# Ledger of designs, part 9: designed miniproteins, single chains

Each design is a single chain, and the fold is of that chain. pLDDT is the mean over its residues in the fold that is shown.

## One batch from the design tools (miniprotein)

Design m284
Fold by ESMFold2-Fast:
Structure m284 (fold): chain A 56 residues (1-56)
Amino acid sequence: VREKLLENISKLEEWSDAILRFAGMVLMVPDITEDEVKGFAEKAGLSEEEFEKIVG
C-alpha cells in the first residue's frame, strides 16, 4: 500500500500543501493500511479528486 501511494504521489503534476502533509503522514507509518490512508487524507486536507489520483 505505502509504496504504491508514494509512487502515485511522485507522478502528480503539482504537489499541494495537503499532498505534502499526506506524504509525510504516510512516511511515518511503514505498515499503513487502506483504512488509515483515508483518515490521513482527511487530516491532511486532501480533496476527493486528489485522493482518487493518489489511491488509483
Scores: mean pLDDT 76

Design m285
Fold by ESMFold2-Fast:
Structure m285 (fold): chain A 122 residues (1-122)
Amino acid sequence: SAQARQQAQSVIDNATNQLLGITEATTLGLERAEHNPEAQRRLLQRAADAMGDVVSQALSQIQQILPSLSPEQAQQAANEITQHTKDLFDSAKNAEEAREKGLQAVDYARQKMTSLVDRALA
């Protein structure tokens, strides 16, 4: 229904804003830790984990709105998004690349959640 689509989109929009906030906070943290590679690695790992938690919570909420979305589909999507985010951050060499890859991770998560909603409503 149009109402279910709107509710699911609101969940995605809220999650997207949270993911953007994590990306911004992580970038600022990396700039402050410019000369500490160990701290940079921990910040990126914490960011990937935090983004994964946001996605898992969003997909759980979407599943409550769209009962046709199975727990298995939601969990698989959460795992794929979390792994993609980790891979992107593992490839970041500095704060600028972490920001770019963080924004790519946000866009990937948004697109994957939107695609899942579209399939559940078809």
Scores: mean pLDDT 89

Design m286
Fold by ESMFold2-Fast:
Structure m286 (fold): chain A 94 residues (1-94)
Amino acid sequence: DLEEELKLLEEGKEWAKNNPELYEKLVAEAEAAVTEPTLAAAEAAGLDPETVEELLREAIAAYLGVKGEESGDEDKLKAAYAVAKEILEERKKK
């Protein structure tokens, strides 16, 4: 449901604003986990740097979402929605 997804994205953004240190920590942990495999896949596909950066951000959001669901970690789920909201807002500016 689109309205429910948009609500979750907004809740994630508000959570990140209220928990900036934890949000930065979770994003950094996800980035450390996904950077090498994402860059290797992008290099194999011959992607341009802007596309690589977007893929890395999407990989961070996906990692946090999967790990949050697997462990029942609500903070990781909120962080995943916050990253997804930032990607959506950035796409609207171009």
Scores: mean pLDDT 81

Design m287
Fold by ESMFold2-Fast:
Structure m287 (fold): chain A 66 residues (1-66)
Amino acid sequence: DDVDNRAYSVISQMSDTSRQLIIQSIRYHVQGDIQTSQQYLDQAISNNPNLSDQQRQDIRQMIDRT
């Protein structure tokens, strides 16, 4: 999907630490722990303040659909 492809492209350019936070967000979301998933996602986004509003929305939407 176009949104998922854009999100993965952005994530691939992140630091290893930020990518691990995104991976943890996805894992907890799949397990139904939405609150913990959101905490990891918020940490990843705060570690990448140069992300545009659209890039942040694409990442959040990708995880929300997981």
Scores: mean pLDDT 84

Design m288
Fold by ESMFold2-Fast:
Formats: sequence, structure tokens, C-alpha cells
Structure m288 (fold): chain A 62 residues (1-62)
Amino acid sequence: SSMILKIRAGFEAEKLIQELLDKGESEETALQKAVNKAVIDFGLSREEAEKIAQNALARLKL
């Protein structure tokens, strides 16, 4: 289902953003890479991928 796809995309975005931040990349660079990966790997629109990546980053800050 599309819901399961979005949940998986969010989990993968969170893992990627955490990895990139741990390596010293900026939040902007980590977000851009996570958006691009979500579009490529999950076939999401850029708008949906941006929302998922932003939400993943917000969760990591809590």
C-alpha cells in the first residue's frame, strides 16, 4: 500500500540523514540527499519526498 511505502521511505530517510550528520555533513546537504534517494528508490514525487525528509530530520532532533 502507499502508506507502507511512505513509512519505509521515512525510515530510510531517517537512517540516511543520521548517517550523513554523523559524518559531519550539513542538515541542508543531508536533506537534499535524502530527498533525491526517496525520489529514486521509492518513486515518490519531489514534494512528497521533501515532506518525508523534513519529518525524518524533525524526529531526529527530538
Scores: mean pLDDT 85

Design m289
Fold by ESMFold2-Fast:
Structure m289 (fold): chain A 113 residues (1-113)
Amino acid sequence: SELEKKILEILEEAEKLSKELSSGEMTEKQKEIALKAFEIMLRIAEKLGLEELARKIKEWKKKIEENKLTSTQVLILTRAIYHIAKLLYEEGLISEEELKELAKLLLELEELV
C-alpha cells in the first residue's frame, strides 16, 4: 500500500541517517524514554498488522536494551517513530492520545541531547 511504502521509506532513511550520524553515549534517562516510545509503536504496529514495522521496531528496541546505540542514534530513530505515528494518525489508524504521548516522549528525549 502507499502507507506501507511511506513507512518503509521513513525506516530506511532513519537507519541510514543513524549510521552516518553517531555521537554521544546514551544515558539511562534517554534509554527509558526511548524504550517507552518504541513499546507504544510496537503495540500499534502489532495491532494494525504492520509486520515489517513491528520487526524493525523489535530490532531497534533490542539494540537500545543492549546499549548498542549512541545518544544521536536513539534520537534519530525516535524521531522516525514519531513521523510514522503522525502518518498513522492522518490515516485515522491511531488515536490523538497515542500521537500526543509519542510527541511528549520525543520532546523529553530532545531536551536530553
Scores: mean pLDDT 89

Design m290
Fold by ESMFold2-Fast:
Structure m290 (fold): chain A 86 residues (1-86)
Amino acid sequence: SEAKKLLEEAIKLYEKFLENPEDVSLALKGSELAEEARKKIGEAEAKGEKPSEETLELMKRVEELAKKVDEEAGELAIEVEEKLLE
């Protein structure tokens, strides 16, 4: 349930970043929460606890959004590098 909450928060942060890509901190925080959720899921699986179908669907959504965030953040990083070289 904690992992589910972390995934839901990561999704919210990724969606907010995609709506306003200027705030890179949203992408960074979303990535951090997604990693923490994956770690907790892995620890639960190591103890013999299987993730729920709902948790697996949230993980898929986070992966899908993370790909979009990586593309947007990559484009922003190039733009920032161009501005810093001036």
Scores: mean pLDDT 76

Design m291
Fold by ESMFold2-Fast:
Structure m291 (fold): chain A 107 residues (1-107)
Amino acid sequence: MEELEKLMEEGQEVLRKMIAEVKKTNSIEDALFFQFHVLALEGTLFLALEAVRKNNKEALLRYIKDIRNEVKVLIERMKELGVSEELIEKFKDIVEKIIKLAEEKAK
């Protein structure tokens, strides 16, 4: 649990840095749409963390699937909006670690 919470905090920090990069070089509309996708992913991550805390394996498996889909969409949007490769790779690494720990809790 502590490791999962720490990874979520690290992921949130990376997402905030990405939003800052998007805001510097993109239209207000594109930056707002990106921020809405970030908020949706953060919401799903918090729901997954609650499912782990409650030992709700069925809910956790559904949220893992939603996270995988949301992350795929968000990564494509990051590339379109010119987010640095370094931040994208750091985000991918953190998300993969979160998913792996969550899947272990769903067993």
Scores: mean pLDDT 83

Design m292
Fold by ESMFold2-Fast:
Formats: C-alpha cells, sequence, structure tokens
Structure m292 (fold): chain A 114 residues (1-114)
C-alpha cells in the first residue's frame, strides 16, 4: 500500500521560507498532490498532478508557491517563500500510482510576526 512520510514543518518567522517534503513508500508515485488546511478548517488545493494550480491560488499565494518532484527518490518538495501569518496551517502531501493513493499525516506550519 502506498504511504507518504512528511517533513519540514515547524514554526517560522514572517518573510522566511519553508520547504516541505513528501516521500512515498510501498510503491512508485506517478504524481503528487499538495493541499493546505487552514486553522479554521478551510481546505485549499496547492498542487494537482505535480503542478501548481496558479489560477486557483488566492492572490496572497500567487508567485510564492513552487513544487518539484524527484522520481528516483520518490519525493515531492513544496516550497513557500516570503512567509505570511496567513500561511499558517497543516500541509498534506498525497502520492498516487493511478490505482492507490497515500496521504501524509500533515506537516504543521506556524508563521509568527515575532
Amino acid sequence: MLKVTMSGGGTFKEGSSVTLTATATGGKAEYFDWYKEYPDGTKLTLVFASGVIETLLPEELKGRVSVSVDPEKNTSTLKLTDLKVIDTGTYYGRASDLKNVGWGEGAEVTVVKE
């Protein structure tokens, strides 16, 4: 069964950057999706089929989100730059092999002014 392990969460200052990594095991991922859950429970899709959905991102996120995939390492990396307090939330990587999906437990990101 496809599984995802998450890393890179923590507490960050405004204006810094965060790099989150999702690693798939138990099978080879064909693509990765990334989702954000805000503290109020609102959900947002950041990445679908290993690409950033720029047209669906809120204005405050446009140009600050990037994603990469390493097929040999079976990983996807999500990077947020110029962090804002509104970036606080739980980030989920999901891997798919077209038949099975694996979800990461979520990486918590907290952005503070100081």
Scores: mean pLDDT 81

Design m293
Fold by ESMFold2-Fast:
Structure m293 (fold): chain A 71 residues (1-71)
Amino acid sequence: LRDELVQMLDEGVVGAKHLGDSKAAALLEQMRAAVEAGDLDTAKALAEELSKVSPAYKRLADSVLRRIDEL
């Protein structure tokens, strides 16, 4: 579950960088670091911010929040 979540976030970072969405990329990188550190509260807060600043990433953010609840 955690490895799948990290993989999903890594793919999100690559996609955001490819599209030139530097803010989404930065938030996704911070979420990845929080998940790896086990700081799930920070990861959840970052996912909420991602959905607000980049609505195109709302589905990804919602998926991340649901997967964190499985950990």
Scores: mean pLDDT 78

Design m294
Fold by ESMFold2-Fast:
Structure m294 (fold): chain A 60 residues (1-60)
Amino acid sequence: LAALHRLVDSIARALQLSEEDRQRLLAAVDRYQPSAAQLMEAFASSKDVDDFLALLEELS
């Protein structure tokens, strides 16, 4: 969990997410419990936060 939260913080900073969008991403990670590899795959394939969240749901 701590490692996934750090990865979310890194992604949020890279995408310049608002605090609201960062919280949405944390909620999705808690809900779907992706592996670090799945989270990185979704990040690499997405163009924005909504696309990222949709890909996380699809990969889970």
Scores: mean pLDDT 75

Design m295
Fold by ESMFold2-Fast:
Structure m295 (fold): chain A 95 residues (1-95)
Amino acid sequence: SPELEELRKALEAGDFDRALEIVRKMAEQAKSKEDFLQLAREVFDLMVELKVPEDRLREIFGVLADVAMEKFPEDERVPLLQELVRLYNEALERL
């Protein structure tokens, strides 16, 4: 997606503030929990590919978790956050 290419450029340039803004924008645009989790996978895969520091991966996870809490109804949030944590831990193991 164009947004993933913008994210790649921001990460390669070391512009982590812009990377956080791009991830938040993409997450807020997700139309369903399935779209959100697919986005999270693609973002984490990119961060692993680019060997970003663990602390930066944690910051991106924080943005995704915040958007999930704000965007999705309470009955969907717990299973969504559990899956997001699982994806985050898988990404950490690959760094």
Scores: mean pLDDT 88

Design m296
Fold by ESMFold2-Fast:
Structure m296 (fold): chain A 87 residues (1-87)
Amino acid sequence: PPVVIPDSLFETDDGARLVADIALKEAEELIKEAEEKNVPKEMIDKIRELAREVERALAARDFAGLRRALEQLIETMHEVKKVIEEI
């Protein structure tokens, strides 16, 4: 199923920041694990780029861009977790 973030989380700046903070922490931990497990560099670089997009959107208060970046980040993290599980 597609990764979707409920609109209710973006009704407040605090909700948006909380979701971003959690996703960025998970991305940082996953990047470290992926590097240790020799996951392809392209997949790791994709997570890094999406994490930067999340940070940029949050700083710009672009909550529509933040939602799109978060959905893509979570989806890509899920794909990387599957690769790690098979190693």
Scores: mean pLDDT 78

Design m297
Fold by ESMFold2-Fast:
Structure m297 (fold): chain A 91 residues (1-91)
Amino acid sequence: MEELKELIVRLATLVAEEEGLDVSREEIEAGAEAVVALIERLMATDPALAAEGLRRAAAELEAALPSLSPEAQEAARALAELLRRAAAEAE
């Protein structure tokens, strides 16, 4: 889950910088922590729902790749792969 959080922070930071969004690192990290906590809770209480959500999120990240910079694309691909692996573990 630390790897998932790190990857979310990396992608969100790159997108925020490229779009000129004025968000702090602390806000991005807090958001990533909230997402990871939600995933962990869903995996503990409803693994099937968690797996479905993670696969959908990975597919949406891959669909967004053409709209991202090359650097953000690498982070998004790594995140999508990690989300798919987490979905497999939830089953």
Scores: mean pLDDT 80

Design m298
Fold by ESMFold2-Fast:
Structure m298 (fold): chain A 94 residues (1-94)
Amino acid sequence: MTLWLPRGSSVEEALAAVKAALEAELGAAVSRVTLVSDEISNGTRISVYLVELSDGRVFEVLIIQEPSGRVLAVVSELPSREEGERLMARRKRL
């Protein structure tokens, strides 16, 4: 899932919109949100979150804020919580 946000949206606003969209589309409540990384490269900010639903589903959420004020969120389902933990470990090693 890719979600386009209003121009100039904050990371917090983008994350709130993703939570609302996931709960509405999947019928499960967000149970936990973990910040994985928050990096700025050439003016583009990329914040990565691990979002867990009450039914055990886990999602990687990338919030991309461009210097132009363009904001998008890319949401990808992970196969398991263990895969999410491996993703976090890999990102810490890079």
Scores: mean pLDDT 78

Design m299
Fold by ESMFold2-Fast:
Structure m299 (fold): chain A 88 residues (1-88)
Amino acid sequence: GLEEARRLLEEAERLLERTEELLRELRRRGAPRERLLEIEVTLGMAQLVLGVARMLLRKGLDALALAEEALRLAREALRLAEEELREL
């Protein structure tokens, strides 16, 4: 329901904040441009979906599927960032 969607979006936001921290570290350590772009694109997609889902929830509309997609994208962005950090 709406409570589940809200919880998923809160988790997605925490993962995106962690990904942004890792991106700053990766840029500082000279990670390859192509890998940084892949992470940034995935992060941007997650942020966009999260924003739309939050807008729908504020209007009292069902956003569960978008919240699940935002979390999936947020997990992927974090995974890519953590993988690149391990390869440096």
Scores: mean pLDDT 90

Design m300
Fold by ESMFold2-Fast:
Structure m300 (fold): chain A 113 residues (1-113)
Amino acid sequence: MLPEEALRLMEEAFESLLKAIESNDPNAKVKLAVRDADGRWRLEEVTLEELKKMAKTGSVEEVDGRLFGTVIFTDSADPSAPVTRLGIAGFVAPASPEAREELLKKMEKILEA
């Protein structure tokens, strides 16, 4: 289970990402949740243009009646290349068909950006 602090930062990242995509401004600021070498979670700020150059992996999972949507951003689309930068954005909600449909639509917008 992710720490409550990590989940809060991931949700803030997810909201900033949706707003930046909706603005369609390459200079729009996006926040990503990152983990320091000492295990602390923080937000890192990038532009939408920088984010579009990163590789994206999305997942949607249901665990214990909760719906989790997660997008992981890496500095390379090549899985054999060393990963020097990793950021995460995520969404958490009570599981329902309506929440799942809404999350899938939001994830599609992010992954198509």
Scores: mean pLDDT 75

Design m301
Fold by ESMFold2-Fast:
Structure m301 (fold): chain A 66 residues (1-66)
Amino acid sequence: SEAQLKQNEKELKDLLSKLSKQHQSIVEDLRKLLEAQGLSRKQITEQLLQAAKALLNFQKALEKRR
């Protein structure tokens, strides 16, 4: 739904703000790749949301080891 897409986009924006600059760049490169493949805005947002969550979990794990 439109409401779910807007909620996912808001969550993605929040997650991106918590990522390092390098990890934000990875998500942006993935977005461009998915756009070039012709995926819908909804499909792109869902895939980027999953990628951002995975990167944030990885970042938190690395921070705890330092």
Scores: mean pLDDT 85

Design m302
Fold by ESMFold2-Fast:
Structure m302 (fold): chain A 94 residues (1-94)
Amino acid sequence: MLSPEELIEKYLEEIKKLLEEMAKDPSKAAEVLQKISEIIEDAEKKLSKEDLIKFYEKAIEIFREYREKNKDNPLIVTYTGLLIGELKERIEKI
């Protein structure tokens, strides 16, 4: 089984691949968002509160970088903005 740090890295790599898939094919946006939601739910079940905060912070950084890289794509800007807002709210509740 993976350590918490290795598990976080695995989730973040999966999220990066999903974001790239969405950028290449916008018709997959709903499917990508559903898969990202499932990754977040799995992380919430498997990670301690401390490791979950680290995961959320790193995921927010990935979404911010992806948003900046794709700032001329309204779909990417909108969805990454929503995801950043949701994860910030989840951090504030901890």
Scores: mean pLDDT 84

Design m303
Fold by ESMFold2-Fast:
Structure m303 (fold): chain A 95 residues (1-95)
Amino acid sequence: SPQVQDLVQQLLDLTQQMLEDPSQSESLMKQMNAVTHQLADLIPDPRTATLILMLMIAVNTEVYLLPRMTPEEQKKAKETVKNLVQYMVDLALAS
């Protein structure tokens, strides 16, 4: 679906922006959550849609904890966020 591809690209772009400038994390996370819900609504399999939403909850948790982390932990958390978003993207494109 072209709409799924467009939403996936938006999610990737927002994730990159948030990881490069965490000061915008609240605004960018709100946008990422909105895009993720739109994406989930387009996924025909409710199990896959639910997994995408659950992965986004994990992303929200990592981002929420970033200010409480050491620089070394923040680096690992940012890689975790990238991997979680990539998995969401792969699930959506496979659907």
Scores: mean pLDDT 90

Design m304
Fold by ESMFold2-Fast:
Structure m304 (fold): chain A 60 residues (1-60)
Amino acid sequence: SEEERIKELYEEIKRLIRELGAQGKVTQATSAAIRGISAYLDKDIEELERVKKELEELLK
């Protein structure tokens, strides 16, 4: 379901944010946390997917 997908994306985003913070990219991690929680509360799956993709690129 879309709700399960939203929850799954948000859990993945939280994991990526923790990894980014561990790399010392605290400003980027904080920005992503704000965007991620906002998108999660709005149930904006497209924005959650964008945030996840951007975080994955930052971790390369």
Scores: mean pLDDT 85

Design m305
Fold by ESMFold2-Fast:
Structure m305 (fold): chain A 114 residues (1-114)
Amino acid sequence: MSALDELLKSLGKSAPEEAAFLGYLYASGLLNDDDINTLLSIYEKHGLEHFSAVLDVLKAFQVAKLKDPEFQSISTSELLSVLSSMNLAEIEQLKEDLENPEKHADVVKFLSSH
């Protein structure tokens, strides 16, 4: 079974919105197979709450890329790499900063430095 199939099977019954968004990111080419393996590792180690927080940041990031051209230089894979080393509180703070236009320049600088 592929890592994507394993994630979608696990999420589809308990977390259908997370499953749908993950499928969208993969089908759109925003996440590659290595990214899906990273997400599977996060889900297996930290559980659904932490995994859902990571997906919420990825969703906020896609919205930010549509509104602010500075985010267009940062890939979803680069953001996921940073998120894979963060704790739940740091992930939640990054989501809030991505949703705040006044914080966008600080977030771009942070992500570009990692």
Scores: mean pLDDT 82

Design m306
Fold by ESMFold2-Fast:
Structure m306 (fold): chain A 64 residues (1-64)
Amino acid sequence: TEELEKKFKELLEQLRKATDPKEIVKLVQELSSVLREIGKVAPKEVYEKLKKEANEVLLEIAER
């Protein structure tokens, strides 16, 4: 799961810096895919924590 968590963090950092709407949509789709994979292999607590972090970033983007 460490490789998936690393990918998640990299995508989350890219999403925070993204300003182009098309790039944001692509990054959100990739982030959602990685989260789904993490949900299959990681403990529920880890999945819920990462999902919450992703939702916080998405809310920040929506507030722009």
Scores: mean pLDDT 81

Design m307
Fold by ESMFold2-Fast:
Structure m307 (fold): chain A 78 residues (1-78)
Amino acid sequence: MSPKEKEAAKVAFELLEKAGIEGIKESDLIKEVSKRTGLSQSTAKKVVKKLIDEGMIAKEKKGKETIVKLAVLVRQAE
């Protein structure tokens, strides 16, 4: 990953830790990562999807919304 993509991943983890077991909307996470790093929303979305694909972030579908959480927190809750 580029230095900016690494920063985006770090910001995503910090936001997810702050949200805890309740998680955050995937769209809201992407917007906040973009806002805090200065990256485009499309680049922030790619970073978030990579973290989901790598199993670092768990996602849950709730109606029309996708909620994302740290995978570690989901494993500890089981």
Scores: mean pLDDT 77

Design m308
Fold by ESMFold2-Fast:
Structure m308 (fold): chain A 82 residues (1-82)
Amino acid sequence: MEKLRELLEQLEKQIAELQKLIDENASKEEIYQQLVKIDQIAQEIGDLAREIELSPEEEERLRALTEKALELAKRAVEKWGL
């Protein structure tokens, strides 16, 4: 499904941006806004995944992205007190 592919690509890009913001010691506001964007995309993917059967490759990609997002979110919460 084209929408799932686009959402996974968008999630990957937003996670990479969050990593960049953390590494560059961006403002608390920028980190918070980036976390909100990632959460919104993750919710859309979750909703779509209830309606379609994911391929093994899509499931693996989603799992890897979810784990990376959670790791970065924990680091942001600890560092900026979010």
Scores: mean pLDDT 83

Design m309
Fold by ESMFold2-Fast:
Structure m309 (fold): chain A 97 residues (1-97)
Amino acid sequence: SAGVREAVAGLRAVTDEIAELLKSIDPEKAEQVRKLGDEAVRALEAGDFETARKKLIELSKIVDEVEVDDPQLKSRLASLTVAAALLFIAAEVERRL
């Protein structure tokens, strides 16, 4: 489905941006986020929505553990985490059509 491909591409872009933003704050957690994002995208491409959901939940928990003092960066990270969840839901909905 074109909708699934667009949602997967969006999720890759969003999780990559989260990892990039975290690099200057916590490089180890940035690498964990990138790995989890890659694993979630690969799971979605394989049709494994349960694994993708689990990886995105783990990614969200890691982001929540990072101490961010910059209010703009904190807001951007929160928005990107919400965007990742919405893109996952969009992929699930498109799969049912």
Scores: mean pLDDT 86

Design m310
Fold by ESMFold2-Fast:
Structure m310 (fold): chain A 95 residues (1-95)
Amino acid sequence: AGAGGGSVEGARAALEKAKNAKTLDEAKQALLDAEIALGGALVQKAVAELVLKKSGGKDKEAQELLERGREAERIAQEAYDEAKKKLAELKAKEG
């Protein structure tokens, strides 16, 4: 759901899935989930930055949304890196 794509909770779920991937299919799914979470976080940041720019940096809700978007981006990036690493390890192990 587009409105929830930038959530810290979604990013954490993607990271946990990436860390727990044991098969190629699980690693591929974890990579997709991480990409979705990262995209959502980037959209949330862009919207928050636009609102902050229009308010002259004074919109408290937009500041909080930007901070949450940055946290979600960091976690989603970790999930993406972990999923890529797992996928490479599993491919090397299976040939």
Scores: mean pLDDT 80

Design m311
Fold by ESMFold2-Fast:
Structure m311 (fold): chain A 100 residues (1-100)
Amino acid sequence: SSMDRLREIGKVVISLTRTTLDLLRENNADESFIKRVEDLLKKLEEALKNEDFESFLQTVDELISLLDEIIEKEKNPELKAELQSIRDTLESLRDIMLSL
């Protein structure tokens, strides 16, 4: 069902958000960026738990915007490339969820 697919994709989005948080922590990124990703992760987890896919998708858009900000300021080319890959994957997953 569309709802089952939304739940499965939602879990992948949350996993990618956790990976983003781990990458930022491992690379001693700005604490303000870490906190903002943590806050969005909590919003994604709550929205998925409540099956509030409208709020979930809005929070994904906020996460993509935040990743664009982090990427623009990032000086490490390896971390920048990893974050760009995650960002592009999140955008693709968001578009799939919107099509369901």
Scores: mean pLDDT 92

Design m312
Fold by ESMFold2-Fast:
Structure m312 (fold): chain A 104 residues (1-104)
Amino acid sequence: MLLVTLRFTVTQENREAFVKALGEVAEIAESVNVTLSQGGKEIFSATLTKENREEQLAAIEAALKAATEPVEATVVARVENEEKAKKIIEVFKKAGLEFEVEIL
């Protein structure tokens, strides 16, 4: 089992791309933890699973849409193997998002 931690700056310009990519990643990963912060303060936190991802993605999109300033997003995806970790990274890259990544 691997943990893939990705950090993004989400703005109104890349919000739709981020939410779509996150939805694709939630189909690949066993679970995805998402923490949204603004000015160093947590404004939202959720764990996406196969059972709740539709509801949680809608909540994340609503939080990002309401933000007037850039949001720091930390995404921690739990995956079975390196191939799935690579696929998650490729999803965010193809979405045109800039991020920092760590694999543990």
Scores: mean pLDDT 86

Design m313
Fold by ESMFold2-Fast:
Structure m313 (fold): chain A 94 residues (1-94)
Amino acid sequence: SLAAELARLAAENLASESNPSVQMHLRLLVAFLSGAPEEERQRLLEEALARIDSEEQRRMLLRLARVARRIAGAETEEEALEIVAEEAERWHAE
């Protein structure tokens, strides 16, 4: 349910977002967290990566996809929250 709630929040933010880069990231987050088929998630990720010219933006997108997959794959809400905390610490350390 945490993945579903995060997907809903991402979709709500997407509706009010005007920055194209942020819109792209939110679209991917919605697809990855809502349990879209893996083939669709992979296609969206590849399309987004093809539109990015900077290595930093590519690394950020790959990180977002990894985090979203981990959250969607969590067996419990507690595990999902631990994944978020772990990734936030890693993000801060980099």
Scores: mean pLDDT 77

Design m314
Fold by ESMFold2-Fast:
Structure m314 (fold): chain A 92 residues (1-92)
Amino acid sequence: MSKEEFDLEVEATLLTMEGYILKRIAERAIKEGNKELLESVYKDAQEILKRAEELIKRAETLKGPTAENIRKQLKSDVEDLKKLIEEIEKKL
């Protein structure tokens, strides 16, 4: 495996974790009616979504099973982030 594949896998893993944390914060903010926190999470979710799409483009330049798995993970993360953004928009 190349250094590029390793670096991409690390970045993808960190992004997945960030998305998970953000979803938990959003769920709490919705329950508490904290619009200020929801607005902050909304902005963070949009930034993470943009980063995920950029990582997918980087992963598309690589070949092999590792790159394919990273692309699959990131595409799943993008769909989850889009769903989260939609849910936040309904509460703002």
Scores: mean pLDDT 85

Design m315
Fold by ESMFold2-Fast:
Structure m315 (fold): chain A 101 residues (1-101)
Amino acid sequence: SMPISDLIEEIVELVEEVTRLRGELDGKSPAEIEELARRAREATTKEIQKRLDELESQIQALLLAGDTDGAIALAQQFMKELEERKARLEAEVEALRRELG
């Protein structure tokens, strides 16, 4: 397993790549593709940061209630969801690259 920060950066990079490949498939200009990729990076970074902030708050509440097992389970679920998201994005990149030739 990779550090969570590395996993998040890989997900963000994969979202940018999916956005570029979709833009190329749609016949968009290079300038339009790079703007869409930039916006996709910003949106994905904000989404993941919001989820991290919510997760931290929930974990803190569980720990204050004495539910250490619940806190661990919640953190593990979040990591699993990120790993599954990465796998789906990798599969989408591969599919789009095959479609482009």
Scores: mean pLDDT 90

Design m316
Fold by ESMFold2-Fast:
Structure m316 (fold): chain A 61 residues (1-61)
Amino acid sequence: SKAEIEQRIAELEKIIAILEEQLEELKKNESDDPIAQRIAEVLEEQIELLKEEIAKLKKEL
């Protein structure tokens, strides 16, 4: 159980790292494209939700 939770946290942290890298690249391009700005917003929201999931899992340990 604990090992499975720790593995899940590690997997979520890897996903967050990938999404944060994609968000940084998107922001570096300084696009005035509204769709690019919307994608950045969605990525930020997704990252926050995944961080909340990790916080919940850590409380279960």
Scores: mean pLDDT 84

